Designed miniproteins, single chains, continued (4). Designs and how they scored, part 49

Each design is a single chain, and the fold is of that chain. pLDDT is the mean over its residues in the fold that is shown.

## One batch from the design tools (miniprotein)

Design m13687
Fold by ESMFold2-Fast:
Structure m13687 (fold): chain A 81 residues (1-81)
Amino acid sequence: MIFDSDEFQSEVNEALARMASTVSNLDDDAREFVVRKAGESKTPSGLKAVVRASQLYPQLKDKYSFEEIYEIAKKQVEEEE
């Protein structure tokens, strides 16, 4: 659920800044997927999963699709919470 807070906006800005540094290394399909998932992520944990997925993508792209990598990242974030 979306909630209005400075904390949420700070996490969104931080996540976008981290994604921007990795986006140049992603293909067009992966970039579109990251943008869509970031837009769908209405919680801090969801945004953390998108950021982690983008960080894992260069390492796992040979074995997994971006959607599968996102599911791996989401599980990791949920296990850390």
Scores: mean pLDDT 67

Design m13688
Fold by ESMFold2-Fast:
Structure m13688 (fold): chain A 77 residues (1-77)
Amino acid sequence: MSVKELQEKGGREAASAAQEAALKSTPEDGYKAGIEKAKEVAKKAYTKDGVSKKDAEKIYKYGVDQAKRVAQQIRDG
């Protein structure tokens, strides 16, 4: 799996986690859940998929950005 594919997959997982938590609780809790998923995805990419620390950071940042987008969308209606 390429860095771009890992980024796309991780972003979707982070967004999904943020949406589920936000709808069950608050947009802030959703954002926190999305960040935790983004950390998990980036750590797995770095430790299991052999991506560089720089690429793992890009995967993490993208996941956080997706989580924030979803949480804000739910907050704003």
Scores: mean pLDDT 83

Design m13689
Fold by ESMFold2-Fast:
Structure m13689 (fold): chain A 96 residues (1-96)
Amino acid sequence: MEEEERKRRLEGARALREMADTFYALSQAVEIDPRAEPAARRGLDMAIEKAKELGPEMYEVAQEAKKIVDSLPIAEGMRKAAELLREHAERLEAEV
């Protein structure tokens, strides 16, 4: 495997794990206080915008996560989106 490709995959995996941690934290905040939902949704939008700066592949995964959040109650959606992002990170790491 090309060393540059390996580094790109590991960097992508790290970014996905950081995004998953953010979504999980926002899920917990909304579970503690449902009035935090507007702030949590702003945090989600900011995370997706940051993913766009990391590249089109990362942005696509972030948009898939957002679809999950939009289809479920926000706390449950963010938790499931975090799980999806971690699974994608593990798959990238396994291919190294």
Scores: mean pLDDT 79

Design m13690
Fold by ESMFold2-Fast:
Structure m13690 (fold): chain A 71 residues (1-71)
Amino acid sequence: SDEEIEKIARELVEKGVTPADLRKYGATPRTLEKIQELLIEKAKKTLNPSTAKRVEELMKQWVQEQLEQLG
């Protein structure tokens, strides 16, 4: 839901993403890709450009690390 995405995005901005936080939402490779897309889109619309760029970079890095662990 939007509420859950906002909660995750807030944590990403303030302290970064933890595996435990996203595992509560059933993080699989497909789920991670969807969460990444939604968080980046939400950040671009909600946050200033500089902060949104940092969220995008951090999220892409984290997803890449998770995919390497799963693959």
Scores: mean pLDDT 62

Design m13691
Fold by ESMFold2-Fast:
Structure m13691 (fold): chain A 97 residues (1-97)
Amino acid sequence: MEEELRKEIEKLIDELVSRYGEKGAQAAGLAFYKALIENDKNADPETKKKDIERIDAYLKEHFDEETRALVEKLRNLLKKYLDPEIAQRIRELMEKA
């Protein structure tokens, strides 16, 4: 059920924020933006590729391998289940970081 996906997403966001504070909130936000880019049916494929490459380059420079693994896991879940309340929570975390 979608409730199980929501719980897993909330758990990953809480883990990122708890372990890394403001950087954790930023990592969750980057996972969200990457999922939005990948799910955008109206975007040019080359533009999507370049935007994803920029996010991946930033993640590689500023976050360790363990944090990047959590970001990819969160991104994959967000691509399958993008609830408006989850989206709002991530936006609020990014604004406060």
Scores: mean pLDDT 78

Design m13692
Fold by ESMFold2-Fast:
Structure m13692 (fold): chain A 65 residues (1-65)
Amino acid sequence: SAAVVAKAEEARSKLSPERLALLEEIGRELRKIGDQVDRYLELRRAEKDSGKSDDELAREAGLGV
């Protein structure tokens, strides 16, 4: 983590304030997308944790056996 911070600071020192602000904004947008994906995956895991098996999902899909 310290090495990543050092590389980020070195990169920042070579950028104009305008480009630094743009990169920070892009970083915030990407983080929000990541949070949305994580929330979706958590909902899917919650459905699986409800005890639904593959057979149960197949029955819900209308497959009769």
Scores: mean pLDDT 66

Design m13693
Fold by ESMFold2-Fast:
Structure m13693 (fold): chain A 88 residues (1-88)
Amino acid sequence: MEKELVEKAKKEMEEADKLAKEGADLFSEGLKSGDKEKIKEGYEKLKEAADTYRRAAKLSPEISDAAESRAAIAEELAKKAKEALEKL
């Protein structure tokens, strides 16, 4: 049971890592081009990444600290994307 939950948590974390990278790239591109839609898409992907990391953290205590740390980083980047949208 515990090993199965750890593997599930690792898969959730891999998906969250992918979403966080895509979101960060879109946010960076949107800022450089002034493209509000790219910044918005980046914001949404970063929020989804944070939520996915939080789910991974709940599945396994062994990865909880790592997943929570990555969720916090994704949340901070999402906040910056939201602030950029409000200023544009």
Scores: mean pLDDT 85

Design m13694
Fold by ESMFold2-Fast:
Structure m13694 (fold): chain A 110 residues (1-110)
Amino acid sequence: SIKDYAEQKVEELKKRLTEIQEAIENSDLPEELKQKLFELLQRVNDVLLEAYYAVLENPNMTKEQVDKLYGLVKEMLDLVEEAVKAGTEEALKKAEARLRELEKEVKKIL
């Protein structure tokens, strides 16, 4: 079913969320920057959950829409991962700005 398909994709994204969380925890970044990166990662988790529940509640949700939502959340995770690797306040601010645009794209589909 489309719900089983979405659940599999959510499990993949949740695994990446955990890996990025561990990368932040194990980094040598300043604690203030780590806190902001955790907050950004939590925003991605919130979007993932909102999208997942919308798929569960909408009987008319298509595979194409699920694939689009998956792609957007995946891009959000890539963005946080790049910000962690860069380890700068500037990279974090750029990630936050792009994440805000991606959040708007998710809401257009839901």
Scores: mean pLDDT 89

Design m13695
Fold by ESMFold2-Fast:
Structure m13695 (fold): chain A 62 residues (1-62)
Amino acid sequence: DPATGAGMGASLAIEGQSPDVAGENFAKAGGASPEGARYGAQFAVETKDPGLGGAIGAMLGA
């Protein structure tokens, strides 16, 4: 099914960037400085968890 294949391809493409971007945005929403947002992005990629990465970034950027 071409539609299913296209959906999976899109999901895989987004997966490569979405943890990083989501972690950065979550850290910023938590009041992190630009330094903390950078750490949020980094740890989101490392942990595969945007929420955890963002929380760590917010703590380190305070």
Scores: mean pLDDT 55

Design m13696
Fold by ESMFold2-Fast:
Structure m13696 (fold): chain A 103 residues (1-103)
Amino acid sequence: GAKEAARELKEAAEKGDGRKAAEAALRIAMEGLRGELTPEDIREALEAADYALEHSKNPGVREAAEAARQAVLGAQKGDKEGVLEIIGAALRAIGVLLDEELA
């Protein structure tokens, strides 16, 4: 769920793993789109994104953390279209990172 994704985002920040960060951000955004984020999930996701932005210099991790933050804020506002745009961007980022890993 979103709590597991928040933990994965923090771990990705500690390791500089842009792909894992993007996968975590995608999961957070998808749970937001479904309306499945509890207030505790929102807090933990925002704390994880802030942690990643404070501690990681990896551009992919920072981009994923900002995407996760925007997805949570969009979900709180009922902005389903904004959350869908974030999901699309995260899927494209994961595709690029997967191609780099498989090359």
Scores: mean pLDDT 80

Design m13697
Fold by ESMFold2-Fast:
Structure m13697 (fold): chain A 84 residues (1-84)
Amino acid sequence: GPATLAVEAFRKAAEAAMRGDRDAATQYAIEGVSLAAQLPDPEAAAEIVRLMTEAISAIDAGQPPEKVAELFERAAEVARKALE
């Protein structure tokens, strides 16, 4: 379902960020946000959008890969909890 696909997208975004692949990280983040919009929990969806906005801003600002990956991993956990 959308939550499972969002978790996969955010994990791929974190892996891309750790490799320094900013374009791939941004693309997976956008995919994750689109999937998060389909979640039945509006609070979870809003938190994922907020985390992804912060992650994209961090990428654009040249923040350390570890900080960017942490934001994507937080979004993956929000999506994972939506599977419960």
Scores: mean pLDDT 81

Design m13698
Fold by ESMFold2-Fast:
Order: structure tokens, then sequence, then C-alpha cells
Structure m13698 (fold): chain A 100 residues (1-100)
């Protein structure tokens, strides 16, 4: 379970970095927001692994940050990237809830 959480967080971070690279060509400020939020998600996931009693609260924060990333990506026409990030975030949140 913990290994799957780390893997899911890293996959989400990778997908967000790919989306940010495309966004940076049009809107560097939006790209920075995506990267900042994605890094925050990875840190929150690491926190949940370190303290499973916080997993539900951290999952809610991750869901909110992922939603914000998805909105930015969709506004800039990255529907595929947004969908990928949304699916990865859903998987990560499910894993965190099983940890709690």
Amino acid sequence: MEEEIVRAALELLRAAFEAADEVDKVDPEAAKEILTKAIAIALLAAGAVADPSEAEALAEQIEELAREIVEIARELGLEEGARRIEELARRLVELLRELA
C-alpha cells in the first residue's frame, strides 16, 4: 500500500510536469502554479505515508489541489493532460483512504 501511494504520487507529479511543459509555452505563470501544486501533492502524500492517521485529511487537500491543476490545464486546452491528472489523483486519494 505505501509503495503504491508513493508510485501514484510520482506518476501524478510526472503527468503534471508534462502538462506544465506544454502550458509554459503559452502561460509561464500558469505552468508555475501547476508545478507548485503538484509538488505540494507529492509532499502531502509523503506525509500520509509517514503518519497514516492524517491520511484522510491529506487526501482532501490533495483532491482540492488536483482539481485546481485540472482546471488550469483545461482552460488552456490540455484536455488529455487534465483527464490523466484527474484519474491519477482519484487513484491516489483512494489509496490514502485505504491507508487510514
Scores: mean pLDDT 85

Design m13699
Fold by ESMFold2-Fast:
Structure m13699 (fold): chain A 86 residues (1-86)
Amino acid sequence: IKEELEKVYKANSINVIPENSKYPKRVYYLLGLLLSGVKSDDLEAMINLIYREKDKNDVETLLNIAKEVWKISEELYNRALERLKK
């Protein structure tokens, strides 16, 4: 999992997974799934899939990371947050 996430990060021009991260390991797993094989326009579908199977708090943290680091569209970010609250 860690080795696989490092490969996903490198493929998206992200150098390394932080070793002493303030986030739980599962957040990086969800991030890896979000980035793996998904185009920007398909992020909403991937977020919905993850949301159905994982903790809502992890998905919100993941969306914040995606917005800051990968600059996902503000519209996708807002729609995903609305789903988390409902």
Scores: mean pLDDT 53

Design m13700
Fold by ESMFold2-Fast:
Structure m13700 (fold): chain A 85 residues (1-85)
Amino acid sequence: MVEYTVLSEEVLPNGVTVKKLRLKEGLEFTAYSSKKNGAASNLEVAINNVKAAIAAGETEEQKVAVAKEYVGNEEIARYIVKSLK
């Protein structure tokens, strides 16, 4: 399970929800979700794609790559992969 604390939440004029998250001490991330009600954030999409890669038996480097595609940061991507062992 990927654990985080919500530090702030803001809804932009275009309806995009922006959340500042702390994954652990010294590791903070900005998550974006679309204006559509119930739309997954970039973090939730990354988590779901890593879970699918784990189920498919993909390599660790591929799991990191699919997470990084959505979160844009390798340290955060590696943290997600490590959390979803």
Scores: mean pLDDT 75

Design m13701
Fold by ESMFold2-Fast:
Structure m13701 (fold): chain A 85 residues (1-85)
Amino acid sequence: MKIEKGEILSVTDKSVTILTPENKKITAPLLPFDAPTSEINRGAKEMFENDGKGFSFVGRRDGRRYVLSFAHVDGTLYYAEVELP
């Protein structure tokens, strides 16, 4: 499986849109900001095992918040992140 970095074009309260290096747009659902680790792990497993699926969640690093988004399309795993204000 190939792993490629994309860019986040937009974030809503329920979804994230990723732009791939091939200029394709993929929409992945966004988990609630307080989603437990078990829901994040479930989304990751479902995405990894099923082509055409994606998921996103909010993580924290060094006191800052980031939207992390993943999508599995045609045997390629796309990932993207953006810092929240």
Scores: mean pLDDT 79

Design m13702
Fold by ESMFold2-Fast:
Structure m13702 (fold): chain A 81 residues (1-81)
Amino acid sequence: MFEKLVEEAREAALNEDFEKIGEIVAEAKKVFGEKYAEYLLLEAHKALGEKLIKDPSASEEEKEKGKKMIEFAEEGLKELE
């Protein structure tokens, strides 16, 4: 069940559906607790960051933002261990 929420959050991030990401994170917090909700949010940020750096139409500034999003997400995921 939790793995399905991770997949749905990543897919929502790739679609830039921030409302859906918020719903999934809220559901995870309610069912699994704050730590798991934070994990889902960080995974969504990582997916969005990866999309930005791989987008051929993205500016250098947008790619830099994507890189920072990935770094932030990976740092946060390490802290949640």
Scores: mean pLDDT 79

Design m13703
Fold by ESMFold2-Fast:
Structure m13703 (fold): chain A 75 residues (1-75)
Amino acid sequence: MEEIRRAAREAALRVLRYADLSNPGDLAFGLSQIYRALGDEAKAAEYERIARERIPADVAALRAELERILRELGL
């Protein structure tokens, strides 16, 4: 559990450092990486598909999900 949480925190910090948080594709790809690190393959695949296929997504909703995950990871 600690190793998974650590990997997820590292993925989240990378998203905060390198992703354009105004871009829905960057947010969705970042969320896919965080969920993959958490072992949630279904959510990782869902967000990766949103990023890859350029599916219209609300930036505010994606940012809210990122903020929720950051709080759960203690960031």
Scores: mean pLDDT 80

Design m13704
Fold by ESMFold2-Fast:
Structure m13704 (fold): chain A 72 residues (1-72)
Amino acid sequence: DDKKKLAERQAKVRALTKKINAQLNAMKKAGASDAEIADFLEKEAEKVESEEPSLAKVLRSQAKIYKAKAKK
């Protein structure tokens, strides 16, 4: 039972990561600015924070990198 719960959670995290990467690639191909990408990543982090705080932290770290690139 614990193994099923862990596997379900891992599958959910993988699905979320795949979805976010697909949207990120689509935004880049559409010519989205680094500032727009940073905003998108922050919004996705907020959505997943309650259930997957580790993933939210990773997304916020990536958003900070894009914000730094936007300043360049």
Scores: mean pLDDT 80

Design m13705
Fold by ESMFold2-Fast:
Structure m13705 (fold): chain A 70 residues (1-70)
Amino acid sequence: ALKDLREQELAALGAGTGRTYAELGRKVGPEAYERGRELGERWLGDPETESAGRAMLRALDEAEAEDRAA
């Protein structure tokens, strides 16, 4: 239960951070997407933050796909 709660909190943090970088990318350009991906990859590489990194990269991928479709 406590471990599952921690993973849920990390996933929420990752998704929120990914959305923030995606919004910055729309306003200030593609470098913000690159910075967001670097952060997500670093979090994904650390077992303590893996859930956050996975959620962040997913949020960035979804936002970039929507931007390319528009």
Scores: mean pLDDT 80

Design m13706
Fold by ESMFold2-Fast:
Structure m13706 (fold): chain A 94 residues (1-94)
Amino acid sequence: VTLVLRLEPVEIDAGPAVITVDVAYQPGPITYQVTVRSLDTGETVTAPAQEGGRFTISVDLKQDATLEVTLRAYDASGALVAERTATVKATVVK
């Protein structure tokens, strides 16, 4: 399974930052899961697993943060077949 993870920088007022991950449907029974982790606090938010499409994860931010986004792909047996991690910077404007 080939994973493409593209993240855009986020600029928001203090509050919920929305991280969007688009995953193409691939042949076979592949299930995807997206996890967003704050590298500053260690807190994590995991989106429900799905077979593709758009994942939307909301992270509440009070200050600039570096967010680590992990996309995992599982086969029909639940085995991890691919993993991709990327970081995105979120800038909180006042």
Scores: mean pLDDT 73

Design m13707
Fold by ESMFold2-Fast:
Structure m13707 (fold): chain A 90 residues (1-90)
Amino acid sequence: MEEERRRKEEEEAREEEVMMMAGAIAGNDAEEVKKEIEELKDDPEKVKEKYEELKRMLEAAEKDPSVSQVNIDNLKEVVEYAKKVYEEAK
């Protein structure tokens, strides 16, 4: 496909997707993020990166008093799910 000719735009899209997932979790879309993680299970390294990134986001959210408890709970669910998928793929 012509989009495959991107000059490393896939790296930027991947980083944006991680940030968008954090936003979706903040919007109560934890289920969508879990499906994204499930699709990555064929690539354990990608699952590990998602897990580590979501874990960092959870730590940041827990330190920020402006983040709602619902958003923190959603992040915890996604982090636990990513950990489980990573352990199974490992």
Scores: mean pLDDT 65

Design m13708
Fold by ESMFold2-Fast:
Order: C-alpha cells, then structure tokens, then sequence
Structure m13708 (fold): chain A 80 residues (1-80)
C-alpha cells in the first residue's frame, strides 16, 4: 500500500524532471530519495501535495513559488 503510493509519486516526479531548471531538478531528486526512505503514509501524502504544487508553479514559469513549495516538502520529509 505505502510502496504503491511511493511508486506512483516517484514516477510522476521523474516524468516532470526534464521540464525543470537544474536547481528545481536537484530539489525534486532529493524529495524522491527522501520519499523512498519515508514510512509514514501521511508524511508521504503531505510532501507529495506540496511537491505537486511546486511542479504546477514551475510549469507556469513561476520558479520562485515552485522553489518555495519544494523547500516546504523537503523540510517536512527531513523532519520526519
């Protein structure tokens, strides 16, 4: 169940990588690695929601807000 959630989230993030700036790619890759180690389903869901918001802003060219959302996801995962 948790592993299936991780797989779906990680695949979505990997698919987004080629369209991102190098700085945002690095942050998304770090989020992927932290999600692989996370065992709390609620933390994975919350971090994924923040990261998806960041990816949406990046697609719109709002790299500042994208970075802020990805940093929030990283903070949540590092605190768990």
Amino acid sequence: EVEELKENVIEGFRDALPSLTPELQEKVEEIIELIKKEKDKEVIIKAAELAVEGLVYAKQGDYKTANEKLEEALKLLKES
Scores: mean pLDDT 83

Design m13709
Fold by ESMFold2-Fast:
Structure m13709 (fold): chain A 85 residues (1-85)
Amino acid sequence: SKEELKELIRQTVAHLRGLQVAARQAAEAAGLPQSVIDAVVARINAGIARLEALGNSEDPDWDEFLAVVREIQAVLDELRARMDA
């Protein structure tokens, strides 16, 4: 239902806010440049803003939700690869 998707978006936003803090701390501990850390945080924040806008929609799009989640996963995969280098 639309209500279930809105609740899932709310939970995902809360999770991503915590994940942003954890990702920043992990990147700092790995010694990544501040410019790289700032860019990753900005991309996660952009995804959060898109999800908040989607959650405020009268008819949230499930495909748009999945697209944003996929984009954030790609950011995290890129960060992990940079920390492993």
Scores: mean pLDDT 87

Design m13710
Fold by ESMFold2-Fast:
Structure m13710 (fold): chain A 61 residues (1-61)
Amino acid sequence: EARERAERVEEEARRIALELGVDEDSARAIGTVMGQAVLAGVPEEAALEAARTSAEFLAAQ
């Protein structure tokens, strides 16, 4: 269950980052980090909010 949630968050975080204009390599890294956070017990919504914040920061550079 947690592994499936982590996989979904990884995919969604990557997609969000790409939509916000982050490059593919950085979007993939954001996805991986957020997926690992969910595996460590972070709620999905918190991980996705962190992904959006990180993507917005990177896209602004």
Scores: mean pLDDT 81

Design m13711
Fold by ESMFold2-Fast:
Structure m13711 (fold): chain A 82 residues (1-82)
Amino acid sequence: GYYRVTVTVTRTSPDSVEREVYQRRAKSEEEAEAWADELFEQHGLGTLLYEGERDGVRVRVRVGLEDGQPVKTGVATIERVE
């Protein structure tokens, strides 16, 4: 078994939406969370908006702020795969 971790980073402007998707296999939940946290840091996603779990999938949502306004949103999903 392993953990599948997917991180989606979205930057929205009036004229465009830019989206990057990262995916990795992790050996443990801790490894998956650490990798997602590194990606959040690299993208300046310093503010935690949501953390929860549904149907065995752990979800974290972080935002990057500029002058107190959200300019980037990151979503991480961590799923155990047998």
Scores: mean pLDDT 83

Design m13712
Fold by ESMFold2-Fast:
Structure m13712 (fold): chain A 101 residues (1-101)
Amino acid sequence: SKKDLMKALEDILERILKMSRDIVAGKASIDDVNAMYDGIIAVLNKFGFKHSAKFVEASKGKIVAIMNDKSLSKEQKVQQILEIYESTAAHVWTEILIEIN
């Protein structure tokens, strides 16, 4: 249902935000990030949001690259991860709002 979809999307966005904080804090591994994002992609694909699923896949790759970038300070990593999170959320919500209206 539309309500079940909206609840699943809220849970996804909250998990992305928490994972971004945990990555910056050094609490998450790259394997943890991959597993979480793969789960999100599977949910988006299940509900037919193929464009959002591809965008989330690309965002996953960018976050992993930032985590591995030894040239970036911790503050620069925080800023870039948050910018990717905001961009990802905007794209996901845009597709859902178009599809449900």
Scores: mean pLDDT 79

Design m13713
Fold by ESMFold2-Fast:
Structure m13713 (fold): chain A 76 residues (1-76)
Amino acid sequence: MDPAELEREVDESLAVMTESVARRYSPIAERQGRTDQMVQELQRMKDLYERRAATSPAPEAWRRLAEFLDELVKKL
């Protein structure tokens, strides 16, 4: 199995999920005037996941979650 092909497929799946979540939740946050609060919370979660990646026996899972949150913040 080619690791580069697997990596690409995972990245594509995460991109689709990021767009789906942003499309669903951004209008709700905007309507409630809480976009800034949501961005701050997502940034905090990203920092937590990056720290967990550094100490975890399975660092890639936490790194992928941090990347997902970073992309979600960029879509808001």
Scores: mean pLDDT 67

Design m13714
Fold by ESMFold2-Fast:
Structure m13714 (fold): chain A 95 residues (1-95)
Amino acid sequence: MKEEIEKKAEEGALAAHYLRQSLAPGTKIPLPEEYIEAIKKVAEENSDVPVDFSELVVDPSLSIEQARELAEKFREQKKKMEKEAQELEKKEELE
């Protein structure tokens, strides 16, 4: 149960972060209602969700599929950063 809710909130947060980077500063982040609800629910119970509710707006024209695609793109960016961080971490631990 936690894993399912966490996954939805994580995907929503990733999509929001990607949109935030793609949109002009100050622009509300459009997400499907389901993702916004999951983020709100999880963030109220866990402060680990890196999204501000005030920056989120429901966009019924944006599908779950589209939002998931955005989350996937951010995941790819994060994997690149993770790979670079992993190399640095390995070098520091090796010393």
Scores: mean pLDDT 68

Design m13715
Fold by ESMFold2-Fast:
Structure m13715 (fold): chain A 73 residues (1-73)
Amino acid sequence: ALPGHRTIRVTAEEGYEHVLPEIALHAASLGGRVLMLDLGNREAFVQVPEDKVDEFKEEVKRISGGGATAEVV
């Protein structure tokens, strides 16, 4: 990871893969970047500025309605 950034794994539940592109765009909007987007495995890896991690986690919850989870790795 870049200094001052956290790598976050986002996992979507079955049937929620369609939310992953929107979640990835939110990471980018927070000054982060998308490392991987894999709809077939229902996961994405993003980097997010350390001070934006909590905001990003709340956005993941909001966008997915709880159908996706975000974990710092």
Scores: mean pLDDT 84

Design m13716
Fold by ESMFold2-Fast:
Structure m13716 (fold): chain A 92 residues (1-92)
Amino acid sequence: MLEEAEKELEKVIEDGAKELVAASKAANPTAFSEHSEEEQLEGARILMEEIARGVNYGNEPTFAGGKAVKKKVEEEGSAALAKVEAAKKALA
């Protein structure tokens, strides 16, 4: 149903954002200190939402851990978004 599908999409975005922040911190702890963890997480949420919805702005992660998170969010987010669109179409 629509609410369940929207919740699944939100979870993919939030989990992806947390994984990206963790991967970034592990890959380069020094660069991570230039921003607060809250600012990094907010930026990651925006990026993961764009990736899940199939919107590419060229600000994609370039490091191996970030690329893995991107691929996971593309696959899981596309599936979750398809469920949201199917649920919306069923209500029309």
Scores: mean pLDDT 73

Design m13717
Fold by ESMFold2-Fast:
Structure m13717 (fold): chain A 62 residues (1-62)
Amino acid sequence: GGKEIIELAGSYKTASEAGHALATSGLVSVDQVTDGGIIAGEKYGSKATGKQLGEGVVEALK
């Protein structure tokens, strides 16, 4: 669920580390991580945090 995505992603400092963790977790697909990365990049830029990537992934699931 969205809470688990945010919690896992937020345990990492960077969007890159969080994206790798999410992609390998089985919580979401690689495509959903990619879509979330686009949303986080548009909103927060290349320095997005792990938590911000997690929020982007949750937005992509709507």
Scores: mean pLDDT 82

Design m13718
Fold by ESMFold2-Fast:
Structure m13718 (fold): chain A 68 residues (1-68)
Amino acid sequence: SHEDVLASAEARLETLRASLPELDPATAVEVLDTMTRMVTEEMRRHGVPQEEVDAVLERFEELRREAE
């Protein structure tokens, strides 16, 4: 369900939030860019509403700004 896909995205965001501070900025950005692409492709494939996709994307973008 869309809810399950969103829950998966949430879990990945939590894992990244915990691990990113341990990485150097260049590696953190590469990991974030890869995960952002994978998660948004998964959400799009499952027909998740645009507003939900945008909300998750904004959270990844905030983590990316923190990593820079």
Scores: mean pLDDT 81

Design m13719
Fold by ESMFold2-Fast:
Structure m13719 (fold): chain A 84 residues (1-84)
Amino acid sequence: MTPEELLEEMKKLLEEMKELLKQLEDLENILKAIGAILRGIGMIIDIERLLKDKSVSEEEKKKKAEEAIELLKEDIEELKELLK
């Protein structure tokens, strides 16, 4: 997968977080989901900036995007636990 394809995957994970937010009814859990979404937006912005940096290798860009995807997936799993 290219770094650009990894960025698109991150955007899809952010949309999954937004759908999970719609299913939450408790205010504390809603605030946790908002926090996760804001962190996800920050990671997407950071990766978009990284993709534009010509001094960074394609392998490093892929590595950073893959690390961000794993963090997004962990946040999604925590949000899914709030629905149990």
Scores: mean pLDDT 85

Design m13720
Fold by ESMFold2-Fast:
Structure m13720 (fold): chain A 95 residues (1-95)
Amino acid sequence: SIEEVLAAVETGSDAEIEAAVRAWLEERGLPESYLPVFVDAAREVRDALAEEEDPAERERLLERFRRALESGDPRELLELSIELGIERLRRAVLG
């Protein structure tokens, strides 16, 4: 379920994220070939949440991720993954 994917993103390991995403893809009837894109997006969201202390920003990120999951469109997940990945790299260079 979406709720299991969101829970794994907030508190889970890489293995828990992969398991939750795989179950979600199967539940939605989406192809297993989408797994890497969805898992990469979930990991980027997890890492962004770990560094975000503002509750309002955390809620916006989780809502954006939820909408991308509900769309079932791997392009939405890829776009989110790229955007968050760029922010993560920027923080690493500037911090």
Scores: mean pLDDT 85

Design m13721
Fold by ESMFold2-Fast:
Structure m13721 (fold): chain A 63 residues (1-63)
Amino acid sequence: MEEILKQAEEERQKVLDESTKKVGDAVEKGPEEADKAAEEYRERVKQMQDDLEQVRQQALELS
């Protein structure tokens, strides 16, 4: 259980860090790219959070 939760947390943090960097870089490039990157970031974060929550719930149910 702890292994699974740690891996899920690390993956989530990695995705968040990478997406945050992409948004930051896009802001430097211009408003259009910034808006697009921000939208993509929100979508990705939502998808990853839902997936991770499901993994966590399954791990809890099995323990």
Scores: mean pLDDT 74

